# Designed miniproteins, single chains, continued (4), part 58

Each design is a single chain, and the fold is of that chain. pLDDT is the mean over its residues in the fold that is shown.

## One batch from the design tools (miniprotein)

Design m13995
Fold by ESMFold2-Fast:
Structure m13995 (fold): chain A 58 residues (1-58)
Amino acid sequence: SMDERMAKGGRAAAEAGRAAGSPRLARGSFQMGYVEAKKMGAEKGAEEARRAGEEGGR
């Protein structure tokens, strides 16, 4: 169902954010900005996907 797919998407994004927290990615402020934006996008997408699942009913 849609709810199930949204929940799984949220979980995957959360785990990706966890793994992306590695200090290995922090090479410099400039590079860090892009990595952080990408990570935030994934988390935001997961939250929106979950909300859409709840509101998207019919």
Scores: mean pLDDT 53

Design m13996
Fold by ESMFold2-Fast:
Structure m13996 (fold): chain A 109 residues (1-109)
Amino acid sequence: SLIDRLKELVRELKKKYPQLADLADRILAALDRVAADPDSRAAIVELLRAVLEMLTEFLKTQTDKESILKVIGLALRVIGLELDVEWGRISGEEALEELVEILEELLEL
């Protein structure tokens, strides 16, 4: 499932970036809330906000221009997803699919 894939990616990010462990745990908790109520727009928005907080903290650890710009790009994509979910422009499943791609790109950094 998308939730299981997202949990796997978050656990791998937690291993790769131990300094983000507390933020990764918040994302895992938000994923459990989405799994309990997949139709909850509020739960998906909370998940996206937790991811944005993690990206913001990760940005502070970057020292090269290319990595900084890539993380900023990922953060802007998460902000766009939050707005699209809040305004009903995309489904929760579509938001989770795009979030998989965002976290896979983050893990490659």
Scores: mean pLDDT 89

Design m13997
Fold by ESMFold2-Fast:
Structure m13997 (fold): chain A 65 residues (1-65)
Amino acid sequence: SEEKLAELIKRGIEEAKKAAKYLSGSDDVEVTIELDEDGKLTITAKAGDVTVTRTVDLAEALAAN
């Protein structure tokens, strides 16, 4: 479901941002999102000297209907 994918992506972004804010003590967070051909989403949140990376396998999530 497209809705399920959107929720997984949103949650991944929120988790990465939250971790970056918590570890850096800064609210200035830059988020970069990369989706590869295999359906793997890499979310990178950067705040000050802190970088948090999360990987979500969207293809595996879709296969688990």
Scores: mean pLDDT 79

Design m13998
Fold by ESMFold2-Fast:
Structure m13998 (fold): chain A 87 residues (1-87)
Amino acid sequence: MEEELQRRRKELEERYARGAKDGISYFEKNKEKMIEELKKNPVEALQKLRDEYREAAGKFNSDPRYAYEFGFAGALLKKASELNLKL
């Protein structure tokens, strides 16, 4: 039974990691648009990403299968926040 818990944990970690990787890739592909949005209204742009992250976190807390969406939203918010600090 311990083996089943370890398997589930590994699957969630792998899904989260894939989401984070895809979130970073999405950020890099859409970086110019993100810069434009942050320059126009950084508060609104970051709030939208925070709301998406909060929604993904809520879904993950209810259903661990949302680990991918949680990883994706977290990575995107982190990258956008780091970019905003450099602008």
Scores: mean pLDDT 85

Design m13999
Fold by ESMFold2-Fast:
Structure m13999 (fold): chain A 91 residues (1-91)
Amino acid sequence: SEEVAKLLEELADRIEAGDVEGARALIPKIKEAMIKAGESEETAERLGKILAELVDQSETASPLERDIIVSLVRMLSAVFKSSPKDSGFVL
């Protein structure tokens, strides 16, 4: 989903900038966008919990640990962006 991917990129940008409160505020929007994109409420809640834990960890993280967290969120964005429609070819 392009919408989920965009929100995850924004989340990564906020974490990278040290805007922990702004990052945390995006999590409900990401969950809503996932549900709108056809994900189950359970899946959206699971990812939301993981993202919240990553945001919380980023607050006390070293610069290297924060770079890893940002990279993980950007990789998640790439996964949502590259969901193929009617493709019989997967990785």
Scores: mean pLDDT 81

Design m14000
Fold by ESMFold2-Fast:
Structure m14000 (fold): chain A 102 residues (1-102)
Amino acid sequence: MTPDEEVELLNRLVGELGRQILKAQSAEEARQHFDEFVAQMEEQLSQELVEALRPILDEYKARIEQALQEGDRERLRELVEELASEVHMRAHLWAVEEQERK
């Protein structure tokens, strides 16, 4: 798999995670969706990419859990959009770095 193909796969996985989070009724349900998403990434993507995304995922997981506990559905939507954007940006930076190493 090329770095660009990994970024495309990651974008699909993040899109699915976002849809699942927006349907979540509790912080526990959202946590389960994040755990499943991380497991799918670890199985299908390079370790370096997964490790680069970990700080972003940990930060947004905590914020999303808080929004769900507070029942703030508008904040939840904003956080899902921000997460997707941050993941996309970091993944593209990783892909450029991988190409420059050759």
Scores: mean pLDDT 85

Design m14001
Fold by ESMFold2-Fast:
Structure m14001 (fold): chain A 96 residues (1-96)
Amino acid sequence: SRKKEEEERKKLKKEIYEKIEKSLKEELEKLEEEKKKAEENKDKKKLEEIEKKKKLVEEITEGMKLIVDAVEETIRRRENMTPEEIEAYRAALRAA
């Protein structure tokens, strides 16, 4: 049973990371396609706007990676500190 819980947690973490990574990759691919069109049209203003958006998506990608790691750690700590586990710990101390 313990191995199944660990496997389910690892699977959930992987799915969250993959969803975020996929969404950010799709935004970057869209911006690259828009950049090619703006380069063909020699639209300097559009190119500057796309470059700014691309930089923001890259900053969000790095920020989200840090946030996901922090959220996972917070969830892990909360799971270890559930009211039921706290009460079980208190019951064990009272029985000792």
Scores: mean pLDDT 73

Design m14002
Fold by ESMFold2-Fast:
Structure m14002 (fold): chain A 86 residues (1-86)
Amino acid sequence: SMEEAKERAKELRERARELLKKAEELIKKNPDDEEAKILASQLQYIIELADEAYRTGDPLLTEIAEKLLEDVEKELEELERRYEEE
C-alpha cells in the first residue's frame, strides 16, 4: 500500500543518513579515500530518492531506494572491514 511504502521510505531515509555519517567519518580519517567519497555521494542521492518516495508514497521509488541502499550498505561494510584490518 502507499502508506506502507511511506513507512519503508522513512526507514530507508533514516538508515541512509546513518550510513552517510559513517562514510563521512571515514573521509575525515582518510581524506584521499575516493571510494568513501563515491559512497557518500551515492548515499546523498539515495536520501533524496527516499525523501521523494516518502512525499509521494510511490512504492516503486521506495523499492528502488531500498535496492540502491542495500548495495551501498554492503560496499560500505566491506570498506570498513578493510580499515579494521589495517
Scores: mean pLDDT 86

Design m14003
Fold by ESMFold2-Fast:
Structure m14003 (fold): chain A 78 residues (1-78)
Amino acid sequence: MSDEELDAEVEIALAAMDLALAKQMYRNGADKEEVKKWLEEILKRAEEIAQRASGPTRKLAEDVAKEAKKLIEEVEKE
């Protein structure tokens, strides 16, 4: 595994953890604007990783991006 591949795996794992925390924050009644901004940052990170990653790492990045988009839409509907 190259440093680039390792970095992508670590970065998407961190993005997935941030997504889980943002989801919990939203469910616990945190400020919607703050949650939305954090989700938008997570989405950008996941989309960038998806473009440079391959295989399971890219699929995970795409899944994280998809869930982040879904949560942003959910927050906006409130």
Scores: mean pLDDT 81

Design m14004
Fold by ESMFold2-Fast:
Structure m14004 (fold): chain A 66 residues (1-66)
Amino acid sequence: GPLTPEQVAQLEALDRALGPVFDELRADIAAGKLTPEKAKEYVERMREIARAHGAELLLDSYEVKL
């Protein structure tokens, strides 16, 4: 079925948290500052943000309570 309102709110929070990271990435590309090393740093920052917002768990509708 469709996502719950709570799951939608979590995804919206994730989108808001990722926005600044994508803005920095676009600025680095426009300025010619994006290196493979910086690209890896952006990927790791996005991964940490996704983990902090429980994005993986939203797809399974599963909550770990341990």
Scores: mean pLDDT 72

Design m14005
Fold by ESMFold2-Fast:
Structure m14005 (fold): chain A 91 residues (1-91)
Amino acid sequence: AKEEALKHLEKALTLLLETRLKQHPDTPEDLVKEAREKIPEIAQETVDYLSSLSKEEKERIIEEIKEAIANTTNPEKIEILQLVLEAVKAV
């Protein structure tokens, strides 16, 4: 369902932003707020894009994400990739 895909992508984008902010603690608060407010829009655009793809194109993306998960040892990156994988499957 598109709603499940949207939720997974919003969570993935939020975790990506949080990881970036931990590496850049001097990021201005107004920029952080703007970035957080943009997450639903970016997630929706991504769901719309994925929904336009063929079954074969989606299966290729799923395989590429699974390969990326297999080739990383970073737990935060694995969690983000897993959420993106579930989003692609839910579309």
Scores: mean pLDDT 85

Design m14006
Fold by ESMFold2-Fast:
Structure m14006 (fold): chain A 97 residues (1-97)
Amino acid sequence: LSEKLMHEASAAVSLISLSVMTVNLKKGAKASSEDVERMIRAAEAGIAAAEAAGDEALLRAILETAIETLELAAKVADPEAAEKARRAAAELRARLA
């Protein structure tokens, strides 16, 4: 297995993880501070993997999905976790510009 293919696989796993979190939030799940930390870690891992793979489409997909996940989490999290989620989403949105 090539390093590039390993990085692409890692990025895809992060994207799937964030997508599952998004679906759960849309189904009425609450977000704890631990859940928000997990979302941020998945986003950063996916971004690093997509960048290492040189896959701009994967990078964009991860950024867009992570922003949606964090913005949804901010609506159902406690105030401290919500602020952290909003801040993380804003930083990721700046990367899309």
Scores: mean pLDDT 87

Design m14007
Fold by ESMFold2-Fast:
Structure m14007 (fold): chain A 81 residues (1-81)
Amino acid sequence: MAEEEARRAARLAVEAQASGQALPEEDEAFLREVEERALRDEELRRLLLREYGRLVLEHLRAQGASEEELEELRAKFEELL
């Protein structure tokens, strides 16, 4: 359950960042709720950050981001775990 919620929330966060647009209120509320729960639940937070980091790196790689940019972003996500 928590893993599925983290994966869904991470996808919503990546979609918002990739499009540069705000999420619909329902999706934003869901993402916010999961992020708030992650602040109190260390396991959920780690799952969320892992899925978010993975999806962001894969998306940016597909968009032609440099290896240097991807490594810098990866290091930043690992610091959050």
Scores: mean pLDDT 76

Design m14008
Fold by ESMFold2-Fast:
Structure m14008 (fold): chain A 94 residues (1-94)
Amino acid sequence: MKREISEEAIQRLIESLLTHHKRLSVETAWLLVLLLAEGAISEEEAREIMKKLGFSEEMQKLVLEYAEKLKKAKSNEERREIIDEFEKKFEELM
């Protein structure tokens, strides 16, 4: 079949869209971790936002857990480790 767009190109576009959606979700989750750690929003407000975003209970728990870890971090190295671990664990829940 001659198509103007190849099946491989369509699959690649779908993969790109899914990757972009995952990245946005991780970035949104990390922003919530930052807002919680800085005390800019309460735990209750964060839970309401996460419910509106369709986050699972496991995702919500992870965000709250890592906000507490980030708040207690004493060095830039510890903060980097927390960010890297959070992103990895959050992506595993998607």
Scores: mean pLDDT 79

Design m14009
Fold by ESMFold2-Fast:
Structure m14009 (fold): chain A 106 residues (1-106)
Amino acid sequence: GSMLERLRELLEELLRETDPEKLREIVEEILELIDTLETEEELEEALELLEEAIARLRADPAADPEKIRALLEARLYAARRLLEVTERPELAIGRVLRAIGDLLDL
């Protein structure tokens, strides 16, 4: 919906932003937006958008590691939210464990 379109906009802003204070504000808005998502479908799409943004940052050798950390943390939060709303928790558990692993390996 409109919230997922806003998430896409915020991710594009985060990828371009170089000011640390503005980066923090964008990350906070991303986390708040994820917190408003209540359906399995919306959270699965949010995870896909976050994973795409993480892949773009990892492909850029000049990428700010704090941006990668922030998106990995947002991905973990979205995966945990998916686990809360899904009727298939066994599928969401794998996403949560992978998100924790990737964040710890940072």
Scores: mean pLDDT 86

Design m14010
Fold by ESMFold2-Fast:
Structure m14010 (fold): chain A 71 residues (1-71)
Amino acid sequence: SSEAKEKIEEIGRETEREAVRYYLQGDYDKAIAVLEKAIEELRKLEEEDPETAKKYIERLEKGIAQLREMK
């Protein structure tokens, strides 16, 4: 639904902003934790919009992998 898509996009954007904030502070572990929590929330929305949820989950998982290499 449109509502599920907007909620997923909101979670994605807010999470990326928060993760970037921790990244700029050098706190990679907190940045990773923020992304992991968001993935759990997005998985709960996967039933309502599986395509959009999976797209953002994949994006955040790639972000986690990149952050782990930088610490």
Scores: mean pLDDT 85

Design m14011
Fold by ESMFold2-Fast:
Formats: sequence, C-alpha cells, structure tokens
Structure m14011 (fold): chain A 55 residues (1-55)
Amino acid sequence: MLERKIELEATKVAVEQWEKGLKAGDVRNDEVGKEMTDKILEAIEELKRQAEEEA
C-alpha cells in the first residue's frame, strides 16, 4: 500500500509538470501529446479506484 501512495503522488507531479509544459508550448505534439496526456490521466484514475477499493 505505501508503494501505491508513492506512485500515485509521483504520477500527480508528473502530470502537473506535463500540463505546464503543454501550456507553455515546450512540449507540443498533436499525436504524442494527446495520447500521453490521456494515458497518464487514465492511469491516475485507475490508481485512485484501486486505492479506494483497497481502502
């Protein structure tokens, strides 16, 4: 369970940095950027659901 919390927190930080990069225009690639963002968001949602189920 501790490892899951660490991964979840690290993923949130990575997503925040990724979003900042997209807004600043530092990292923008229509195909890759959209796919990566969607994948990261989906992973966060899955981790959140698993954390709720595990309690």
Scores: mean pLDDT 63

Design m14012
Fold by ESMFold2-Fast:
Structure m14012 (fold): chain A 70 residues (1-70)
Amino acid sequence: SLTREQALAALQTVPGVDAERARALLDLLGDRVDEAARDPSLLFGPLAQVGLHDFRLPALAARALREAAA
């Protein structure tokens, strides 16, 4: 599974995600971070809650998490 540090760094590669948003996303996902890496649909809600509404971002965030886990 991803460490918090790996997930935080990966999420910050996503356009519009700064360190504060990355921390908030991890807190919203909780134990579902590894699941979100495989299922971008889990990222729509958390991204919207941190003010990010671009439909492309869930897939980019899931990919960033998968690449960090490899």
Scores: mean pLDDT 87

Design m14013
Fold by ESMFold2-Fast:
Structure m14013 (fold): chain A 89 residues (1-89)
Amino acid sequence: MAEANAEALLEKLREEAEKGDAEAQAALGVAYLLRGDREEAARWAREAAELAEKEGDEVTKLAAEAIYYAAQGDEEKARELAEKAEEAL
């Protein structure tokens, strides 16, 4: 069952994301993006970016914005934002 492990990981990430963890919300966005669920990926990425901004976490905010653009099919903007996130460390 190829999807069994992916679903279990998504469920754990979802639980942590619902508790208000911006890093978990960004990770959940990546997981949905890898599954091809662009709409869900964009939604979680947006929430992660807003939460990270409130917490002053620039790295997570930039990473979440990169996921959001990737979910919209804009790979060039996604790469630019991902590079900025790596620069911010």
Scores: mean pLDDT 80

Design m14014
Fold by ESMFold2-Fast:
Structure m14014 (fold): chain A 87 residues (1-87)
Amino acid sequence: MVPSEAQVKAIQEALERIERLDLSEEQKQVIHRALLRLLYEEEKITFENAKRAIRETAKELGVELPEEVIEEAARILEEAMKAAGVT
């Protein structure tokens, strides 16, 4: 499905905020992959489903993320999508 211009902008802003978290390349890739999963599987990105997607993606890729980092990333994803008026 083709994302709206508002969704594309929200995704770009979320990814820029994630880049500023001083995470490793692998940890950033986990969050990017989780965001893509959420965009295809969920109608609305919430803190709860974002946290779950990040946690499960980290397990699949064998990358360890501290719980505080998972929560911070989940907040960033929810806030960016909510600000863009995405579902």
Scores: mean pLDDT 77

Design m14015
Fold by ESMFold2-Fast:
Structure m14015 (fold): chain A 100 residues (1-100)
Amino acid sequence: MEKLEKVIELEKEHIKKLRELAEKETNPETKEEIEYLIELEEYHIEVLEKVKETASEEEAKQLIKDLIEEYDRHIEYLEDVDPESAALLRELKEKIEEIL
């Protein structure tokens, strides 16, 4: 499923940016939040890679919508805790929405 492959590519690029941010981060609590976000995105990639060859267009759209809703919840939380990670996640969300 081409849409899921594009989402996987976007999330892999975003993980690279988050890893660079985590490496530069000196606040332990903020670093843990960034590392948690990386783990979540790696989990999403694993799930999407398992279904990308078998998912219908409707199933792919629903998975992408569910992912966007999850990212909206995380952005709301991160805006108060880590505004830089929130901004990067918002950028990822906008790019994923263009694939729908």
Scores: mean pLDDT 83

Design m14016
Fold by ESMFold2-Fast:
Structure m14016 (fold): chain A 101 residues (1-101)
Amino acid sequence: MEKQEELRKKGEEKIEEGLRLLREGARYAREGDVEKAREHIREAARKFDEASKLYEETGTPEGRKKAMEAGARSGLARMIYSLSPKMSPEELARALESLVK
């Protein structure tokens, strides 16, 4: 039980890191720095992948659900990253802001 709780807390920390990176990426996009925005999106996706693994390691049904949710966030971040060269800075900022809600 205690080890599962520790893994859950570490997973939540990785989610918070990813969300922080997306908010910072949105700020860079609004400033016109698309290159830095893309770097932050890539790092956020990695953090969500790390969270997914930590939740999966809990071996609980709740952990599996949270792992799937973290994986979905990573997938959405990667999709925005792939589309980002075709987006205006304003469109990119809005996409990132919607992802952190």
Scores: mean pLDDT 87

Design m14017
Fold by ESMFold2-Fast:
Structure m14017 (fold): chain A 95 residues (1-95)
Amino acid sequence: DEALKYIEKAGELVRKYAESNKLSDEQVELLREAALHMNEAKEAIKKGDYEKAIEHLRKAIEKLRELAKLAEDPTLIEKAIEYLKKAIKELEKKI
């Protein structure tokens, strides 16, 4: 599934960001919330609930956008957001 591959790539970038930066408690919370929504999207895709998957991906993007505002260098987070947008476009083709 192309959408799952894009979500996985976004997750790798988010993990790399967390490993390479000293994060505040607020940033850690935003990362956990984004990761939760990405995982919920993966589960929705496995169940064929593409509309619910898109909803969770949009929520993940919202959390990552807030994280990017707090980041000294938002580059990895912005790349992750672009992969999640690509995942949404792939899922929209299935609806």
Scores: mean pLDDT 89

Design m14018
Fold by ESMFold2-Fast:
Structure m14018 (fold): chain A 75 residues (1-75)
Amino acid sequence: KTVHVIKSDLSKEEAIEKIKKDLEDSGFKILKEEKLSENETVLTVEDPEGNKYKVTLKAKELPDGTEITVEIEEL
C-alpha cells in the first residue's frame, strides 16, 4: 500500500478531477468510481500492463486550497 499527500490550490472537486485526468493521461483506465462522501472517492483503475489498483482519494479543504490524500493498493 502506497500513500501520497498532494497539496493543490484548486477546489476540492477540481483537484479530484485533475487526479482522475492525470491517471487517464498516464494510461490508466478507470473501471469503477464510488463516491463514499463529499470528501472521499474510491477508484478502481487498470494500468497499461493490466494490473488493477484501488485508489482512495480523501480531500481536505484548506483556506489556501485542497489537500488530497491518495492511497494506492494493488488488487
Scores: mean pLDDT 81

Design m14019
Fold by ESMFold2-Fast:
Structure m14019 (fold): chain A 80 residues (1-80)
Amino acid sequence: KENLKEQAQQSLAKAAELIKQGEEALKAGDKQRAIELYTQAIEYALKAIDLAKQSGDEKTLEQARLQLAEAIAGLQKAQE
């Protein structure tokens, strides 16, 4: 369970980094890059959700769900 918790936290951190890079790409006007980055962020957030459920880490699960919502919102803005 501890190993799964660490893996969930690593996936969560990767999703956060990709969201930040997606925001930077949007500010630069690179919608194609932003779409790619937010899509990857969604994948890592979903992985973090799965791992957090398996480990019983409610805090990481809540954070991963919030990051998933943020990544989806970013993807929608990039597709405008």
Scores: mean pLDDT 86

Design m14020
Fold by ESMFold2-Fast:
Structure m14020 (fold): chain A 75 residues (1-75)
Amino acid sequence: RPSLSPEEVEKRKKDEEIIKRVTTELVNRGVLSVDEAFEIWIKVGELVGKEGISAKEAFEKVLDEETFKEALPLI
C-alpha cells in the first residue's frame, strides 16, 4: 500500500497546480513581483505539505487581505 491514500496524492497535486496558477497570474497582473511570488509559492507549499491545510487556507495565511482578494477568483 502507498504511504499516502490516492485521494491525498490527488489533493496535493491539485493544490500544487492551484499554487502555480495563482502565483503566475498574480505576477502577470502586476500584483506580485517574480521574487515575491517565489517566496509565497515556497511558504504556501510548506503549509500545505506540513500542516495539511488547503491551498486556499495557506494563501489566506501568507497573503495580505487585499492580495488574497485578488487571488480568490483564481483558486
Scores: mean pLDDT 78

Design m14021
Fold by ESMFold2-Fast:
Structure m14021 (fold): chain A 97 residues (1-97)
Amino acid sequence: MKVTVESEEELLNLNPEGVTEIIFKKITSLSQESVDKIVEMAKVNPDLVVDLSTITKISDENFDKLLNSGAKLVNVSSKLSQEQQRRYAQWLATQLP
């Protein structure tokens, strides 16, 4: 099931079962709790796709946690730090051998 999330509370209350794609609307930052929820969901569905197009602020620790979650990260914002963009490029190299 493809879900559009408009708030952190909505994300945290999602049932992990049956969620195949997460899209954020109006959410520009991801907290540790939000990232932990995505990691939980990725364990339930290894084909989970997470659209990061609206996300412009995330800690390096939380971003690295997302990269290691097993979820497929798409549309990573160009507004993220240069270090986070480098980490994403390295991660993409592991996804596309």
Scores: mean pLDDT 81

Design m14022
Fold by ESMFold2-Fast:
Structure m14022 (fold): chain A 69 residues (1-69)
Amino acid sequence: MELSLELLEQRVAALKEEIRNNPSEEARERALAEFRAWLEAILSQVGTEELRKLFDGYLAELEAVRDAV
């Protein structure tokens, strides 16, 4: 998979907005789960400890946004 920091940051920002603006809790949980699956797919191919920590940070930010709505 092609991974760029810009693409990753754009996807995180877009998902934060989706979570904030989506009235469906089920849809928000599904979107977050799909994002987690995408990150796990990247880690399975080219994952390092540093990349895992970066992804954990993004997931924590997304979960905080979810919990705030």
Scores: mean pLDDT 75

Design m14023
Fold by ESMFold2-Fast:
Structure m14023 (fold): chain A 91 residues (1-91)
Amino acid sequence: DDEAVQQILDEINALSDEIQKKVKEIEKNLTPEEQQQALLQLAIEHLEYQIEYYERLAEKFRDSNPEMAEIFADLARFYRERLKQLQRLLS
């Protein structure tokens, strides 16, 4: 329903704002060399959180809204692929 969708969007937006704040703190307080490593680590942690979050939403909506569940499953799959790409950059 619309309330459940709005709650999810509000949570995503709040998380996005928190990440932007952390990025600014990294850029302000660290050397350029330390910034790259810190930003990559922050991106990995956030992607891991988003994968788990969307996988839980896909399961939660599976029976009540299968179309929405598939969208969340696709988002989790997208972020999992992005996580693999970032992990390759750190190798």
Scores: mean pLDDT 77

Design m14024
Fold by ESMFold2-Fast:
Structure m14024 (fold): chain A 80 residues (1-80)
Amino acid sequence: IKELEEIKKKILEAKTFEELADQANEFGELVENDKNVSEEVKKKAFEEILKILTDDSLSLEEKKEKLVKIIDEVIKEREK
């Protein structure tokens, strides 16, 4: 949980799309290695992250908001 909250903070503090992508990749690695997250939640999170990062119609702030939502969903799944 601490690492996910730290990534969430770093995502919100990102000033460029490159910084945002770096933090999203770090989040993906944390989720992949988390035994308390189901494979279904992992696959959904990775798919959503890729869609957000590759969507050129979204602003930096919109991408941050959507990525934070994904992180919050993963945190909820870990607490079950």
Scores: mean pLDDT 78

Design m14025
Fold by ESMFold2-Fast:
Structure m14025 (fold): chain A 66 residues (1-66)
Amino acid sequence: GKEDYLKGVEYFTQGVEAAKAGDTETAIKYLNESIKYLTEAEKQGYRPDEAQSLIKQAKKKIEELK
C-alpha cells in the first residue's frame, strides 16, 4: 500500500537522478525497482492512477536509456 508507493517514488527519483548523472546502469536498476513497488501499490489500490502514471514514465525512461 502506502509504503510500497513511497518506496516506488523514492526509487523513481533516484533512477532519474542517476540518469542525469550519466549512470545508466544504476538508473535502469532503480527505475525497475520503482516499477516493482509502484505495481504493488497499484494492486493494493493505493493511489492506483498516480502509480500507473509513474510506471509508464519509468518504462519510457528505461527504453530511452537502452
Scores: mean pLDDT 88

Design m14026
Fold by ESMFold2-Fast:
Structure m14026 (fold): chain A 92 residues (1-92)
Amino acid sequence: SALERRIGRKLAYYYEKRGRHEVAEILRRAAEEGREPDPEELAFLEKVEAELKKEYEKEKKENNSEEWYAKKREELEREYKEAEERYRKELE
């Protein structure tokens, strides 16, 4: 569906911005084909998600401030807005 493709593209953009190009390509391709990732692709996504969570926990230990949390929240919101605009442009 259109909603599924939109969500898939947003997730692909999120991973691409973090240098996870393989995962971004998998999610983008699945979204473009209107399908769910297959079990092998899902296993790889879960592995990358675990790595990103590990990196986030490391950053938390190194940065213990409300300013850091506010910045991370603002960055995520900006990324989702950029992904939304990219989706809109592709539909034009």
Scores: mean pLDDT 71

Design m14027
Fold by ESMFold2-Fast:
Order: structure tokens, then C-alpha cells, then sequence
Structure m14027 (fold): chain A 86 residues (1-86)
């Protein structure tokens, strides 16, 4: 399973992708500030999520997208969060 930090990066990436269609290089500082980590650390977690099959990366646009595997996990994590609030 993903680490807690990797789950946090994945969820924030999913929010941005849903709103904007992709996570571009301009979005990395927002994730870094939201989580209190460096942009370099965000970039490392995004690359790890691609290696694990949760994100797709496009070299031409330097942008990240949700894979089907990533979408499924995000839906599970959101459902678990909603259940915890009940």
C-alpha cells in the first residue's frame, strides 16, 4: 500500500486533475505548500506514484493524469473518509 504522504499527494493530484484535467508543473508549488514539503519532494512522490501505476506522466506537457488504478484508489480513499465522518 501507499505511504500516508503518497496518499495525500495522490488525493490532492486527483482534486486538481478533476478541476483542471491535468496536474501541470505550475501546480506542484500548491501541493508543496498544502502538505508543508518541498517542490522536489512532491516531484519525487509523483514519480513514485507513476512507477506504482497510480498516475500517468506526459513528457511533452510535463503533466500528470490519473490512471484507472489511481482513480479506483482515490474513490476508495474518499469513501473511507466519508464513512469516518458518519
Amino acid sequence: MLSERERQVLLLTADIVQERGRLGPEDLPFIAEALGISVSTVSRHLKNLVEKGYLEYDEETKSYYLSEKGRALVEELIAARRAAQA
Scores: mean pLDDT 83

Design m14028
Fold by ESMFold2-Fast:
Structure m14028 (fold): chain A 94 residues (1-94)
Amino acid sequence: KLSLREQLIGLLEYIEAWIREHAPEEYERIKPLIDELKELLRNNAPAEEIEKVARELLKELERIAKKSDPELKEQILSLASLLQSYVAQVVASQ
């Protein structure tokens, strides 16, 4: 069984791959936030730091969703919702 942090890292890797495939023009902007959040999770960083970077990433996902076709918008908002849920669980476990 994977830990919540490992599951969240896996979700972040999936989101990164999804953006690279469906919104490649946004990849360079979003990748640093994904990499930073993954590093904070690996280093057992304080909940406040994890939440701060996660909020920035969620804002970027919402911005991408607003510019996307309706089908892609639904998919990215679902990923954003799942990300928010996992972050809340990781933060609550600290």
Scores: mean pLDDT 86

